Designed miniproteins, single chains, continued (2). Designs and how they scored, part 64

Each design is a single chain, and the fold is of that chain. pLDDT is the mean over its residues in the fold that is shown.

## One batch from the design tools (miniprotein)

Design m6221
Fold by ESMFold2-Fast:
Structure m6221 (fold): chain A 58 residues (1-58)
Amino acid sequence: MTKEEAERIANGALAIGKGLGGRAGGQLASKEARELGVDVPADDDAERTAERILAAAE
């Protein structure tokens, strides 16, 4: 997973978290990261899941 891919997924998680709730954003971000070969656990907080995804790409 590239840094740019991680930023895209993280931004998507935060946007979904704002509209549908943090758990929905976290679950989607975790799924997209796994599709790119990175196993990031989902959290009820989209922001925490986004932070983990960004950290995994650095």
Scores: mean pLDDT 77

Design m6222
Fold by ESMFold2-Fast:
Structure m6222 (fold): chain A 80 residues (1-80)
Amino acid sequence: AVPALSPEEVEAAIAHIEQLIAWLEQQIKTEKDEKMKEMLEWALEKLREILERLRAGDLEGAFALMEELQKWIEEKNDEM
């Protein structure tokens, strides 16, 4: 079952993702390690996709991408 979010919860999620996108864009501009920059750019693209799906009302697709991003973050932490 797809999680049922209120319009206010969707709006809050959109605002949070927009803040993360802005933060990542700033990090990418100052990042000097090319490999890290590529990884941050990949995460940025995933956040943009999540944002578009949330705006389109595709909560199932948005959550699937959030799970993919979360798994990637966990795998990266385990590799460090």
Scores: mean pLDDT 77

Design m6223
Fold by ESMFold2-Fast:
Structure m6223 (fold): chain A 63 residues (1-63)
Amino acid sequence: VSEEELNAEVEGAIKLIHIIVTLKLTPDSEISEEERKQLEAEYDAIVAALNARDLDGVRKVLA
């Protein structure tokens, strides 16, 4: 495993934590339905990419 692959996995995990914290701690009154759906889509995309070991997919979501 290259350092670049490890860095991509770590960045993906940090982004997942950030999304979870935002969705759990932000009241519905402070986040739009569209923004919530976007965050959920990003979460699902990162999880799918990590499960498939598609590190390019992770990088694309993080960009």
Scores: mean pLDDT 72

Design m6224
Fold by ESMFold2-Fast:
Structure m6224 (fold): chain A 71 residues (1-71)
Amino acid sequence: EAAALLKEAQELKLKAQMAKDAAAQGRQFLADHSDLSPEEKSGAQSAIQRFEQAAKEAEERARELLEKYRA
C-alpha cells in the first residue's frame, strides 16, 4: 500500500534527523568538555558512532521506500 510506504519513509527520515542531532550534540559535548575521564570520552564516542550509523541506515531505508513508492 502506497500510503504506508510514504508514512514509514517519513518516520525513518524523522528518526534519522533525531539521530544526527544526537550525534552533533554529543560531538559538541566532547568539544566543550575536554576534562572528561577516558571512560566518559570512550562512552560518548561510542554513542556518537552508533547514532551516526543509525541515521545512515534510516536514511538509506527511507530512500528505498520512497523509490519503491514512486516506481
Scores: mean pLDDT 82

Design m6225
Fold by ESMFold2-Fast:
Parts: structure tokens; C-alpha cells; sequence
Structure m6225 (fold): chain A 82 residues (1-82)
């Protein structure tokens, strides 16, 4: 139940990170918003708040290089965690 919601959140987060790295911040923001909701439903309030903020950052007209670097590192961690 909670584990399944977390896995679905991780999938949405991975897709959002890929869109962000491809320059599609608007789609990234939508996926981060969905990931945030899934983490909240899973009881992970910390991750829910974090990715809600990421959704807001991704929806900005200009995304900083620092944000893109953090996104790349986050995606790498998600791909390495079982």
C-alpha cells in the first residue's frame, strides 16, 4: 500500500526530472506535483513538501544551472536505489 504509492511517486519524479533536464519545465512541474501528491498519500510529508517546491521551481520561466545539476544528481540516486 504505502510502498506502492512511494514507487508510483518515484516513477512520476523520474519522468519529471527527465523533462526538466530536457528543458520542459512545464511538464516537469506537472510530474513533480503528481509525485508530491503520491508521497503525501504514502505518509511521506517531507518528500511531498520537497517536490511541491520543485514543481514551483520547474514552472519558472528560467531554470538555473544549479537546479539542473541537482535534478541530474537526484535522478542518478533514484536510478541507483532499489
Amino acid sequence: EREKLREEGDKKLKEGLQYLLEGDGKKAAEYFKEASKLYEEAGDERSAKLYEEWSKIASQPTISDETLETARLTLAVLLSVE
Scores: mean pLDDT 78

Design m6226
Fold by ESMFold2-Fast:
Structure m6226 (fold): chain A 73 residues (1-73)
Amino acid sequence: GSVRREEKEVEAKKGDKITVTVEAPQPGQVLVRLYNEKGELVAARVADAPPGTVTLEIEALEDGKYKVVVEVR
């Protein structure tokens, strides 16, 4: 199948909880990666999912913009 990739920016303050929710309309694989403003990987989750929802939560340790990268296969 075709790979779909999306990128989003989220602004957070120190102590904020960043929540990423991805809906997969069909059976497949979902990869979610969270990068801090410095481009460092903070969190990653991979799920082989039937149609449904994948949720990732992480606390922001610094004020700034975070980059969320979602890949659906």
Scores: mean pLDDT 73

Design m6227
Fold by ESMFold2-Fast:
Structure m6227 (fold): chain A 65 residues (1-65)
Amino acid sequence: KEEAAKEIKELLLKAGYSEEEAEELVKRLLDPSTATQAGTELALKDIELAKEVAKLLREHGLISA
């Protein structure tokens, strides 16, 4: 879970998010109650980035197949 958070944060930083924005978005993406909303918001802004984030979440077992 910590590894997934770190990798997702690195992707967001590479995409131009600030440290604070990336940390808050990672927290929302890893919280089951906010994950769907955060993922949808990301996809509306950058669908390719959202796909890479979803891939990392699957690789770390944080979302089901």
Scores: mean pLDDT 76

Design m6228
Fold by ESMFold2-Fast:
Structure m6228 (fold): chain A 100 residues (1-100)
Amino acid sequence: SNVEKLLEELKEELSSIVSEEDAKKILEIAERVAERLMEKAGLTDEEHYKAALVLVLSDFLAAVKKYLEGTPLEEIRKELASLGFEEDDINELLEIMENM
């Protein structure tokens, strides 16, 4: 499906810009957030899960790219919070980025 292809492209792009270990950690946070979004929406199907994961991973990838381009962590934190991400998820993502 188009969603599966986009998900694979996002995973490949993430793995091209960060270490394998950091890519795995970022993906684990994205998967946890996507699962939480599914639960909140009352959805259980794989296609909606993949769509949620694409949305989350796309936002995380954009944040990682901004950080690598020199955007301060404080600005990235504010952007992620404005997108509705939970403080704990933002903190975990920013800790990975700070240690890149």
Scores: mean pLDDT 89

Design m6229
Fold by ESMFold2-Fast:
Structure m6229 (fold): chain A 84 residues (1-84)
Amino acid sequence: EEQLEIDIEKAFALIIAAITLTHEKVSPELREAIHKLVDLINKSTDLEKIREAIETLRRASDLVAQGKQDEAIELLKKKIEELK
């Protein structure tokens, strides 16, 4: 059930992104980076790449919760370039 596992991981990505975007004072740059990474995750069929991208989203979410939006944006941009 490779496809089911991929679909479940993609659902986790959407949940993490939604939680991150509910933080106060989310910048347009952060919103754009999150949407870009989620779009790349959604287009991927590689379970390991999807999991790595989700781990990046989780780490970015932690940084945003700490008020470190610039660090979160840089982390997200790096992963976006790796997935191209």
Scores: mean pLDDT 82

Design m6230
Fold by ESMFold2-Fast:
Structure m6230 (fold): chain A 85 residues (1-85)
Amino acid sequence: ALSVEERRQRALEEMDRLLESHRDKMSPAELAQLRALGRQALDLLAEAERLRAAGVAPDSPEMQALRARLAALQAQIQELQDKVA
């Protein structure tokens, strides 16, 4: 089985491949922003897994704050994707 770090690295590689396929549809600035947002989302997911492994409750303020930040990032990613559609 892949470690959390191996899964994160694989997800980053997959993201870069997907961004490459959209190179002709997005400006370099938009591609860079989408890549940055994707990395931030992966970092938040890794942090949520770390907190879960440490026994932090799913309904804790800390976990709720992480979910809110992830939702905000997902909304920004969706806005950029909609601009390309």
Scores: mean pLDDT 78

Design m6231
Fold by ESMFold2-Fast:
Structure m6231 (fold): chain A 79 residues (1-79)
Amino acid sequence: SSNIEKHLELLSEFLGDASFVEKAKEAQTNEKVAAELEKLVQEALAADREGALRRFFDLLAEINKPSEEELARIRAEIA
């Protein structure tokens, strides 16, 4: 899914680990790599869900330039 790949690329940049991009591509055809990436994302969110999601959506907003209404809706949805 293009949406998942884009999110993983953004997460890779946020974490400062370029190898995540290669792992994300590999995950499309390798179930083990896909499961490992899912677990890492879940663990990161579990440690600081609110902070991680806020930073992620702020980064996504800078790239996609959504409207203020869209940002308010997304923030309300994760609260």
Scores: mean pLDDT 59

Design m6232
Fold by ESMFold2-Fast:
Structure m6232 (fold): chain A 59 residues (1-59)
Amino acid sequence: MQQQIQQQIDQLNQQLSDHTRQARQGDPETAQREIARKGHEAGQQIQQITELGQQLQQQ
């Protein structure tokens, strides 16, 4: 389960790097907002996955 969480973190980091590069060529303000939003969403997803792992551990 932790491996799956790590993969999602890796993908998120890759996407953030991609957006940062695009922001330097275009609109940095828009990219900054997107990065903040994606970070928040990823945080919530990680919490949900962690809770699922805890539930499975009980069985």
Scores: mean pLDDT 69

Design m6233
Fold by ESMFold2-Fast:
Structure m6233 (fold): chain A 97 residues (1-97)
Amino acid sequence: MSEEAKKIKEAFEKAKELDPNATVSLDGDTLTVTFSDTPEGREALKVIVETLETIPAVNVEVKGTTLTISVADNEGAKKVREDILAAMREVAEKYGG
């Protein structure tokens, strides 16, 4: 597993610890997380965004309390794409519902 995939999984574990009510869904190659509209949910969103922004291989988009993650379109991301997609699928399976 790549360092990028590990960081993604660890970031989601921490965010879910801060906001247990956060919902996770995977649509194709795009992972969407909706945090609670609470101080705890907003802090979880901030913490996960700060971590994911350190990973050049992912694109991060924030709208309200919703975070959207996709694989970046760059050469580094292409090398770790399958590891990132596997991590996103594992996160969606573990925290989705």
Scores: mean pLDDT 82

Design m6234
Fold by ESMFold2-Fast:
Structure m6234 (fold): chain A 55 residues (1-55)
Amino acid sequence: SLEEVIEEILANVKKYLETGDKSYLLKALQLLDTLSEEEQQIAAERINELVRSLK
């Protein structure tokens, strides 16, 4: 489902922010590429919310 893919993207972004390991960033980007433009926008908004929450 879309929600499961977005949650996997967010988990990988979070791991990248915690570790600095770019392999997690690459995994997140590959998952984003499987989404439509509209779904990528939803994922981007949730990534921005995650990044702001870690301030």
Scores: mean pLDDT 85

Design m6235
Fold by ESMFold2-Fast:
Structure m6235 (fold): chain A 98 residues (1-98)
Amino acid sequence: DAEERVAEIEREMKEDHEKKISFKLTLELEAVGGRLHVTVRYETEEGRVLEASLEVPVDEVADGDRGTTTVEYKLDENGNLYQSKSTRGPIEAKLIAA
């Protein structure tokens, strides 16, 4: 189910980070009826794509509010992963970050 797919993405992301594999994580956020609809898309340099959709109850979010958070990890010239994070819209991924 969605929770299992999210756990799979988290595991893959951790393993890819340890193996220094470049990846991109995109979270699309939309607030509807006191719930936050989250679409998670995980893409690796090796061509793996994992997707999950889940709903999280939230106490104070306006209906129709949206946000996109993209986290990209790329290898630098020294072979180290560096992180780039971009957020758009009034909703930030920090509401669902562990």
Scores: mean pLDDT 68

Design m6236
Fold by ESMFold2-Fast:
Structure m6236 (fold): chain A 84 residues (1-84)
Amino acid sequence: DKELQETLDRLEQDLEELKSYIEENDLPISVLKQIKQALQQAIEQLKQLKSQTSNPELQKRIEELIKRIEELIALIEQKIAEKE
C-alpha cells in the first residue's frame, strides 16, 4: 500500500522532529499534556492501520513506530511530573 508507506514515512519524520523539539525546549505543562493526548490518539490510529495491512514489513514498521511514540509519552510524563 503506497499511501500507507507515504503516511509512515511522514509520521516517522514528524516524530523525530517532535522528539527534538521536546528535548530542546522547556515546554509548559499544558503543551506537554496536549502533545501526550495527540500521541495517544496517534497510537490508536496506528493500531487501526496495522489491522488494515497484510504487509509484514509495514506491520513491523507500525509496531516500531508505536514503541517510539510510547517512549516519547514516557518522557513527556516524566517532564510533567517534574513540573507538578
Scores: mean pLDDT 85

Design m6237
Fold by ESMFold2-Fast:
Structure m6237 (fold): chain A 102 residues (1-102)
Amino acid sequence: MEPVVEIRTDSPTARVKPDDKIEVKVYLDGKEVGKATYENGKFSVEKREGVLEVEIRKNADGSIEIRIRFLDPEGRLYDLTIRIDPATGELRVERAEVRPLP
């Protein structure tokens, strides 16, 4: 069975402003593996078990891009890219890739 990857936000429908708080949590089979927080114009990342890399970028159009790469216990690399529209607070998955490590 493939592991279930779940991404949760505390404000998925809120309009994003530079001082708004956005919290993104990544779950693998119901277990939290990483958390990224944007608050007061600052980005912070907590790496927990299984998370290799979390990158947060603000694009020129004001959208926020979150890239998450993590390795699961079976050696599969997950590469997820999420975009948040600052006008609507809408969260979209732009890219989701799963591949075995070489």
Scores: mean pLDDT 59

Design m6238
Fold by ESMFold2-Fast:
Structure m6238 (fold): chain A 76 residues (1-76)
Amino acid sequence: MEELESLSETELKILEAAFDLIWDKGYENTTIEDIAKAAGVSKSTIYKHFKNKDELIKAAIQYFFDRVQKRTEELL
């Protein structure tokens, strides 16, 4: 499939790691360093895709919000 190269895979790893960490220990206790370690990437890689922690967290929430919304529509 097109556009399934390392860029999209890397973004997904970052978003998943960010969401998991926020769910486990909250926004305040989750750092870019923690997300980088969990996703297996460097902080520089994160900053290539997201300008800062706030933007990354917003993206992670939106990504999973869309998935939850889709499930809610199936439930209803």
Scores: mean pLDDT 72

Design m6239
Fold by ESMFold2-Fast:
Structure m6239 (fold): chain A 84 residues (1-84)
Amino acid sequence: SDADFEAFYARYRAAVVAALRREVAGTGVPDEEIEAAVDAAFAAARPSFDPSRDPIEYVFRVMALAMGRLEARHPAIAAARRAP
């Protein structure tokens, strides 16, 4: 339901944003772009959301979608994440 997804979004958004900020640290990506990518990823994941399933599976899906969006716009992110 919409209420279940809104509760999921409210609970996990800040943690996903913080995780993405850590992953892209030093790449020069603005905070507002990270937040926009996270919000777009939550919107993209919403149609497949099932509150009876493990919420952590959706957290990882949202993180993967958000990171994919940022890497597509900033190839330096992919390079930094593969650096030793």
Scores: mean pLDDT 81

Design m6240
Fold by ESMFold2-Fast:
Structure m6240 (fold): chain A 64 residues (1-64)
Amino acid sequence: MLEELRGFLSKRLSKEQVDAIMELLEKDPFPSPEEIAKATGLSLKTASRLQSQIFLLIHVLKSE
């Protein structure tokens, strides 16, 4: 699951942003958009979209 998520994020985000998100997920499995924005330097709007994509991907990977 985490390796698949890392692969997905690496296609869209910089290495530094991916590392920050993976570290955040290790501390909190349900990070808020504010936490993602703080960790990555992305805007709150972008972080909210990214949060939805992360949660959807985790749900899909867990379901299959």
Scores: mean pLDDT 76

Design m6241
Fold by ESMFold2-Fast:
Structure m6241 (fold): chain A 112 residues (1-112)
Amino acid sequence: NPIDEITRELLREHDDPTAISIAYKVVTAINKLRKLSEEELREIMKKAYEIAKQLIEEGKKVEDIIREILEELGFSPEEIEKILSIINENKEELDDRFLLLSGEVAGEEARK
């Protein structure tokens, strides 16, 4: 899964798991609405991560961060509501998957 691999790379390079988890959820939800190439997934994930990191530093709520990411990516209000619905409906699965990926990377670092 290209999203999983991009997420692992971000987790290896950065110490901002909250921002990476938001980027992971956003990109996964976008990919459910339209199929993205690996290059598009990588570019969107990186942009989502940078925006999430900035807005977390500003003390924004997760939903407001997601809305801002999607707005900056050029999504319409209707598309933003659909993406938020996908994230909300799959919240537990997305959180569990992210924790698995985070645990895998932490295990790799413990072996170095």
Scores: mean pLDDT 85

Design m6242
Fold by ESMFold2-Fast:
Structure m6242 (fold): chain A 74 residues (1-74)
Amino acid sequence: KAKGLAVLAEIKKLVEQLPEPTEEEKEIKEAALAHIDQLEAQYLAITDPAEQAKILATLERWKEELKALLEELK
């Protein structure tokens, strides 16, 4: 539980670092942050450890993809 929540918090911080010079980009960023909050609730609702592990692996992959994207945007 705690590990997945930590990864979600890191993803949220990475999304918050995305550039938002236009209203369209701000809307996309807000939608992404709302989606992360929804994923947190879904992750906490999962009772099967195998499903939790699958979601955690997916979240860690998304974190690395976002991190790479931010480095490319610099």
Scores: mean pLDDT 75

Design m6243
Fold by ESMFold2-Fast:
Structure m6243 (fold): chain A 73 residues (1-73)
Amino acid sequence: SPEVEKAREELEKLMNEATELAQKLNDYDFLSKLREIYLETLEKIDQHPSKELEYLKEAIERVKNIIEELKKK
């Protein structure tokens, strides 16, 4: 699905941005949280593949919120 592929690409870009920012700030708590979001999302997709787009969109919103929190530091 093109929509799923775009969501995966967006999540990867956001995860990279958030990880780089958290590393620059030495924010180990957010690095741990980003890893948890990523692994949880992959597990959910594996258990319910039909909901892949839904889970990717949820992960995208969670990572966007983390980026905004990191930018406030």
Scores: mean pLDDT 87

Design m6244
Fold by ESMFold2-Fast:
Structure m6244 (fold): chain A 96 residues (1-96)
Amino acid sequence: SIEEELDKLIAEAEKAIDDGNLAEAAKLLKEAIKLIRQLIDQGKLDTAKKYLDRLEELVNRLIKKAREQGDLETEIEAGVIALEIGVLKLIIKKLS
């Protein structure tokens, strides 16, 4: 299911952040966003919002780690992901 795939991607992203593999974490979070868009398209708005809240926490951790490592590219990518999460949350609010 999409939810099982999201849980796996989130666990892998958390591990990548903890291990300092920040580019991999950003890639995994982008893949998770694509699956969340599918949940929205299916009308699973409550589920999508729950996963967006989890991704928002992870993206904030990724931004912090990227700053600590001086990884400007990953910090910018994580910032873009954070903006996309905000837009998707607004879309869900308008559809609800």
Scores: mean pLDDT 90

Design m6245
Fold by ESMFold2-Fast:
Structure m6245 (fold): chain A 81 residues (1-81)
Amino acid sequence: SDLEKIKKMLEEYDKKYREEVEELEKAGKLEEAEEIGRKILLEILEEFAHIERAQLLKEMLENGLSTEEARALWEKLQAEK
């Protein structure tokens, strides 16, 4: 199921993002935290590129979406039929 694969992808993202981004945020490096977060998300989306929703999100991130905007789009895609 694509939904199960998506959940696994999000769990991997949350683990990597929290470990790397929380350390940078704690150090006050908010811009660096956003860059690292984007990189981690793009790497995970590339791994799951065979999932249509992950490919769409990846394309939007590559076209300049912030991680916050990407999360909002992701939540919207999860709510779609």
Scores: mean pLDDT 68

Design m6246
Fold by ESMFold2-Fast:
Structure m6246 (fold): chain A 77 residues (1-77)
Amino acid sequence: AVPLTSEQLQEALEAGGEVSKELGVDVYLETTADSITVTVVDPKTGKKATVVIPNSEATREAVKKAAREAAEKVREE
């Protein structure tokens, strides 16, 4: 397992906040020993979707991509 750095966590939180504002969805981040879990809730439907990113791949862009992917899944359900 690769631990998440403080820098990665800060970038992840900023990325999640940006996507939340852009798409009008709620974005929640949960950290484990080896991954970040990105959960998106659509306030219009109340539906949620989750995408997991390994800490080794947890870049700002990866978190933005995961949040957008989760938002798309919520819209498809």
Scores: mean pLDDT 79

Design m6247
Fold by ESMFold2-Fast:
Structure m6247 (fold): chain A 86 residues (1-86)
Amino acid sequence: SSSELQERFAALFATLSDEERARLEAVAREIQAIIDRGLAEGWSKEEIIAAVTALAARAAATMNPRLQEALELLRDLVIGELERLA
């Protein structure tokens, strides 16, 4: 469930270094920028989800396994929220 994903993400995020948190927050801002752009330009939910997934995959390729795990949880939370939008 979304609440379980949020709890897992929060627990994992708390174990990250300040540098890892800053890196993850930077990627989160890039994800939000894509969502905002897609909504403003009238993209479908599928197009926004595809763009978010592609960004997350590119970012993950440059990350250590712990940070990749945190990003995967963040990606799943974001996609879950997008799927719940009217």
Scores: mean pLDDT 86

Design m6248
Fold by ESMFold2-Fast:
Structure m6248 (fold): chain A 79 residues (1-79)
Amino acid sequence: MSRDFIILLYEIQQMMQVLKEKEKDSTAVLKEVHARLNKAFDSGSVEEAINILQEMAKKLSEDEDLVARAEKLIRRAEK
C-alpha cells in the first residue's frame, strides 16, 4: 500500500473521532464509515478512501480547517 493511502485512512479515523465529539448521536454514521474504511483497506482502493474523506469533510463542513486539510490530502492522493 502507498504511504499516501495510509495517510488518507489515518485522516478518516481522526475525522471520525471529531464527528463523534461534535455529534452525540453519530453512532450509525460512524459504523457506516468504519465499514467503508475496512472495505477500502481490504481492496487497497485509493478512490474509495478519497470518497470517504470527502463525505467526512462534508459532515464536518463547519470546521473550515478540517475541510481545507481534507481537500489538500485528496489533491495529493489524486496525483
Scores: mean pLDDT 77

Design m6249
Fold by ESMFold2-Fast:
Structure m6249 (fold): chain A 70 residues (1-70)
Amino acid sequence: SEERYKKVEQELKDIETLLKDMRASLDKALDERVAAGEITPEQAARLRKIADEIFEETLKNYKEEVEKAK
């Protein structure tokens, strides 16, 4: 039903928002560690890229699973 689809689509949007918030928290934590001299800016950039790839794959997998459930 359209109501079920709307609910699942809202859940996907909520997951996207959560991942975005987690990414922002990671960004802050990495910036603080760079400022403290614990890691280099280059190491922080690589960790950001890895996190972005993981988040993108996670969202893709959720979207594919939803489509298969239809």
Scores: mean pLDDT 81

Design m6250
Fold by ESMFold2-Fast:
Structure m6250 (fold): chain A 85 residues (1-85)
Amino acid sequence: SILEEIEQLVKELEKLAETLDEDLKQQVLDFAKTVLSYAKVSKDESLKQWILDELREFLKLLKEDPEEALKYMGDFYRKLFSRLS
């Protein structure tokens, strides 16, 4: 299911977060937990698919450019909250 794929990506994000300093680690972990909680409570499959696609991009960016990934995270929250309204 889409939710199971999101859960798998969240586990990958948590694994990468362990390699970061404590402040960056906490930001990534809080992001992952927040995104997963919205995915779990949503009945909107299109929202879940969007979350999955955005998490894939975030994971890629976090591996390549952690500073750019943090900017992406902020933009993601804004888009997520707009979709929830």
Scores: mean pLDDT 82

Design m6251
Fold by ESMFold2-Fast:
Parts: C-alpha cells; structure tokens; sequence
Structure m6251 (fold): chain A 102 residues (1-102)
C-alpha cells in the first residue's frame, strides 16, 4: 500500500539520520558500522519487498560496501556521503515502483 511504502521510506530516512548523528557525535567505529549494516539489511528488505531489479540492488550494495571501506580507513565524511547516496537511490527506486502500481 502507499501508506506502507511511506512508512518504509520514513524508516530508511530515520536510519540515515541515526548514521548522520552518530558520525557528527563521534560515535565508535563499531557503532557506525552496526548502523551501516542495519541500513544494508533494510535496503535488501525493501528491494525484495518492492521487486527492485537485481542490477539496482547490486549497485546499492556496492555503495554500502564502499562506505564500509571508508569507515575502516577513518573517512567518515566519505562513508556518510556513500550511505546517503545509497539510501537516496533506494528511495527513488521505491517511489518509482509504487507509482507504477498506482
């Protein structure tokens, strides 16, 4: 449903906001990595739920994997930029799928 899709988008946005705040507040590498893993799991859940193509899912996962490498290297600004791009692309794909069903 449209209401369910809006809730899923809001949950993904809330998770992105948690990552932003964790980075801003100097949270541990372990805490930031755990939030990024949660974001990946949510993106995969939404990709399956809304029938996002495998090629798009692979692109989203590649962005998240690059973000994890940035975290390992202490580049939290780059890591956040990459997770923001992944979340934004996932939302755009979800919106397109919902619009196609209306």
Amino acid sequence: SLEEALRDIQELQALLDKIREAVKNGASKEEIMALVDELRAKIDELAEKYGIPESERERLNALVDEAKEAIENGDYERAFQLVEEAAGRAIDLLVRKVQEEL
Scores: mean pLDDT 86

Design m6252
Fold by ESMFold2-Fast:
Formats: C-alpha cells, sequence, structure tokens
Structure m6252 (fold): chain A 67 residues (1-67)
C-alpha cells in the first residue's frame, strides 16, 4: 500500500530519528500498511539499532505486520 519512496522514508525515520513522535508516526504508518517488504529492515533495526526506543518500536511494528 505504501510507495517505495514512502516505505524507504518511514524505515529511515525509524532507523535514525531520536524524536519520540517521529518514531511513533513512522512505526504506526508501517504497521497500518502491513507491508511485508518492511520486515527485513525492521528486523535489522530491532536487533542492531543503537537506540533502545527505535528497537522497541521496530519489534512492535513487526508483530503488527505479521498479525
Amino acid sequence: MLSDEELEAAIETLRTSTDVQEIADAAGKLARSKDERALPALEEIAQHDPNPLNRVAARATIEVIRR
């Protein structure tokens, strides 16, 4: 449902942002799309991102997409 550009932008925000609202908005957008193309990048963020908030948001998003 997301364009390639929208998908990439949301993933990049979730990977690099330190703003709680930006992270929440990007995670929510990815979760609502249920776009499985996001899963490999989200799994990378969940395991390896230096920010614990970004890791938690990625894990929650993966769970919603897989439901």
Scores: mean pLDDT 82

Design m6253
Fold by ESMFold2-Fast:
Structure m6253 (fold): chain A 72 residues (1-72)
Amino acid sequence: SSDAQAQIAQAKQLKQQGIDLHSQGALYYMMGSAYDIAGDQALGDQYRAIGDQLDAKGDALIAQGDALLAQV
């Protein structure tokens, strides 16, 4: 149905947005760890906190997309 096609399109868009945010979060986690090793724990904590927020938003969007696909 046209409704099912619309749901699939929306799900793919949400999943792609989530993947992009998840990739950004992973980079922030790596930078945070690098700053910890360099002795700047405060900056490391800040970068990890940004990574946590990006990863959580990304996972939520991917889950929303997967849930829409499961309903089709």
Scores: mean pLDDT 90

Design m6254
Fold by ESMFold2-Fast:
Structure m6254 (fold): chain A 92 residues (1-92)
Amino acid sequence: SMEEILKEIEKIADEALEKLRQGKPLTEVVNDAFKKGEELAKKRNIELTPQQVRDLVEKIEDHYKDDYEKRLLALAFIAGLYKASQERKKKS
């Protein structure tokens, strides 16, 4: 469900921010968040419509408007999730 996806996004953003605090490079942490998004979509067979992606992006931009790093990491996760979703639609 969309509620479950939002909870996963929040969890991944928090975990990714902790990795940044531990001194991991931003590029590595962003790539890890993106890959986790792809993995979640494949594991749970998630397919997102463009409208659902827009809704998720808008919620994340509003929720993390004052936290640039969390916003970036959450958006990277959403991007990975959407990429895997699109690839599944093309193969079906």
Scores: mean pLDDT 81

Design m6255
Fold by ESMFold2-Fast:
Structure m6255 (fold): chain A 61 residues (1-61)
Amino acid sequence: GYLPVIDVSGLSKKQKEEVEEETKKLQEKPQPIEVLSQKVAELAKRVMTDKSLLTVSLVKV
């Protein structure tokens, strides 16, 4: 399975809190890369309303 690591540098306090909470939930259970990619893309769309990119790494565990 895979776990997400998301760089929250440069985000607002509210964006950081939302990203960190969702990342914590996604780290509770290793998931397939396809599932994580979809969940991370959805999180980015929700948090980054101006279509800025999140810096994301998917780590194999």
Scores: mean pLDDT 75

Design m6256
Fold by ESMFold2-Fast:
Structure m6256 (fold): chain A 82 residues (1-82)
Amino acid sequence: KASEEELEWLKKVYHEMSEENFMAYGLGYTKALEYAKKGYKPEEVLKKIEEEAKELLEKGEITEEQAEAYIKGAKEALERLK
């Protein structure tokens, strides 16, 4: 369950962050949960997400800020799986 503090932080992130950056955050969050469900360890999940973000950034498909948001979302998801 998201805490009240986490929900308030997410509202701030959504308000301050562009839609594209928030979408990247959500995708990273969801992707991390999918990898964890497949039995990958948190460290392995994070490495996969970082590699994906790097590849997308190098292809010019996302911005540096979107890559950071994607990784941030994945880290948040992994923290929630404790």
Scores: mean pLDDT 75

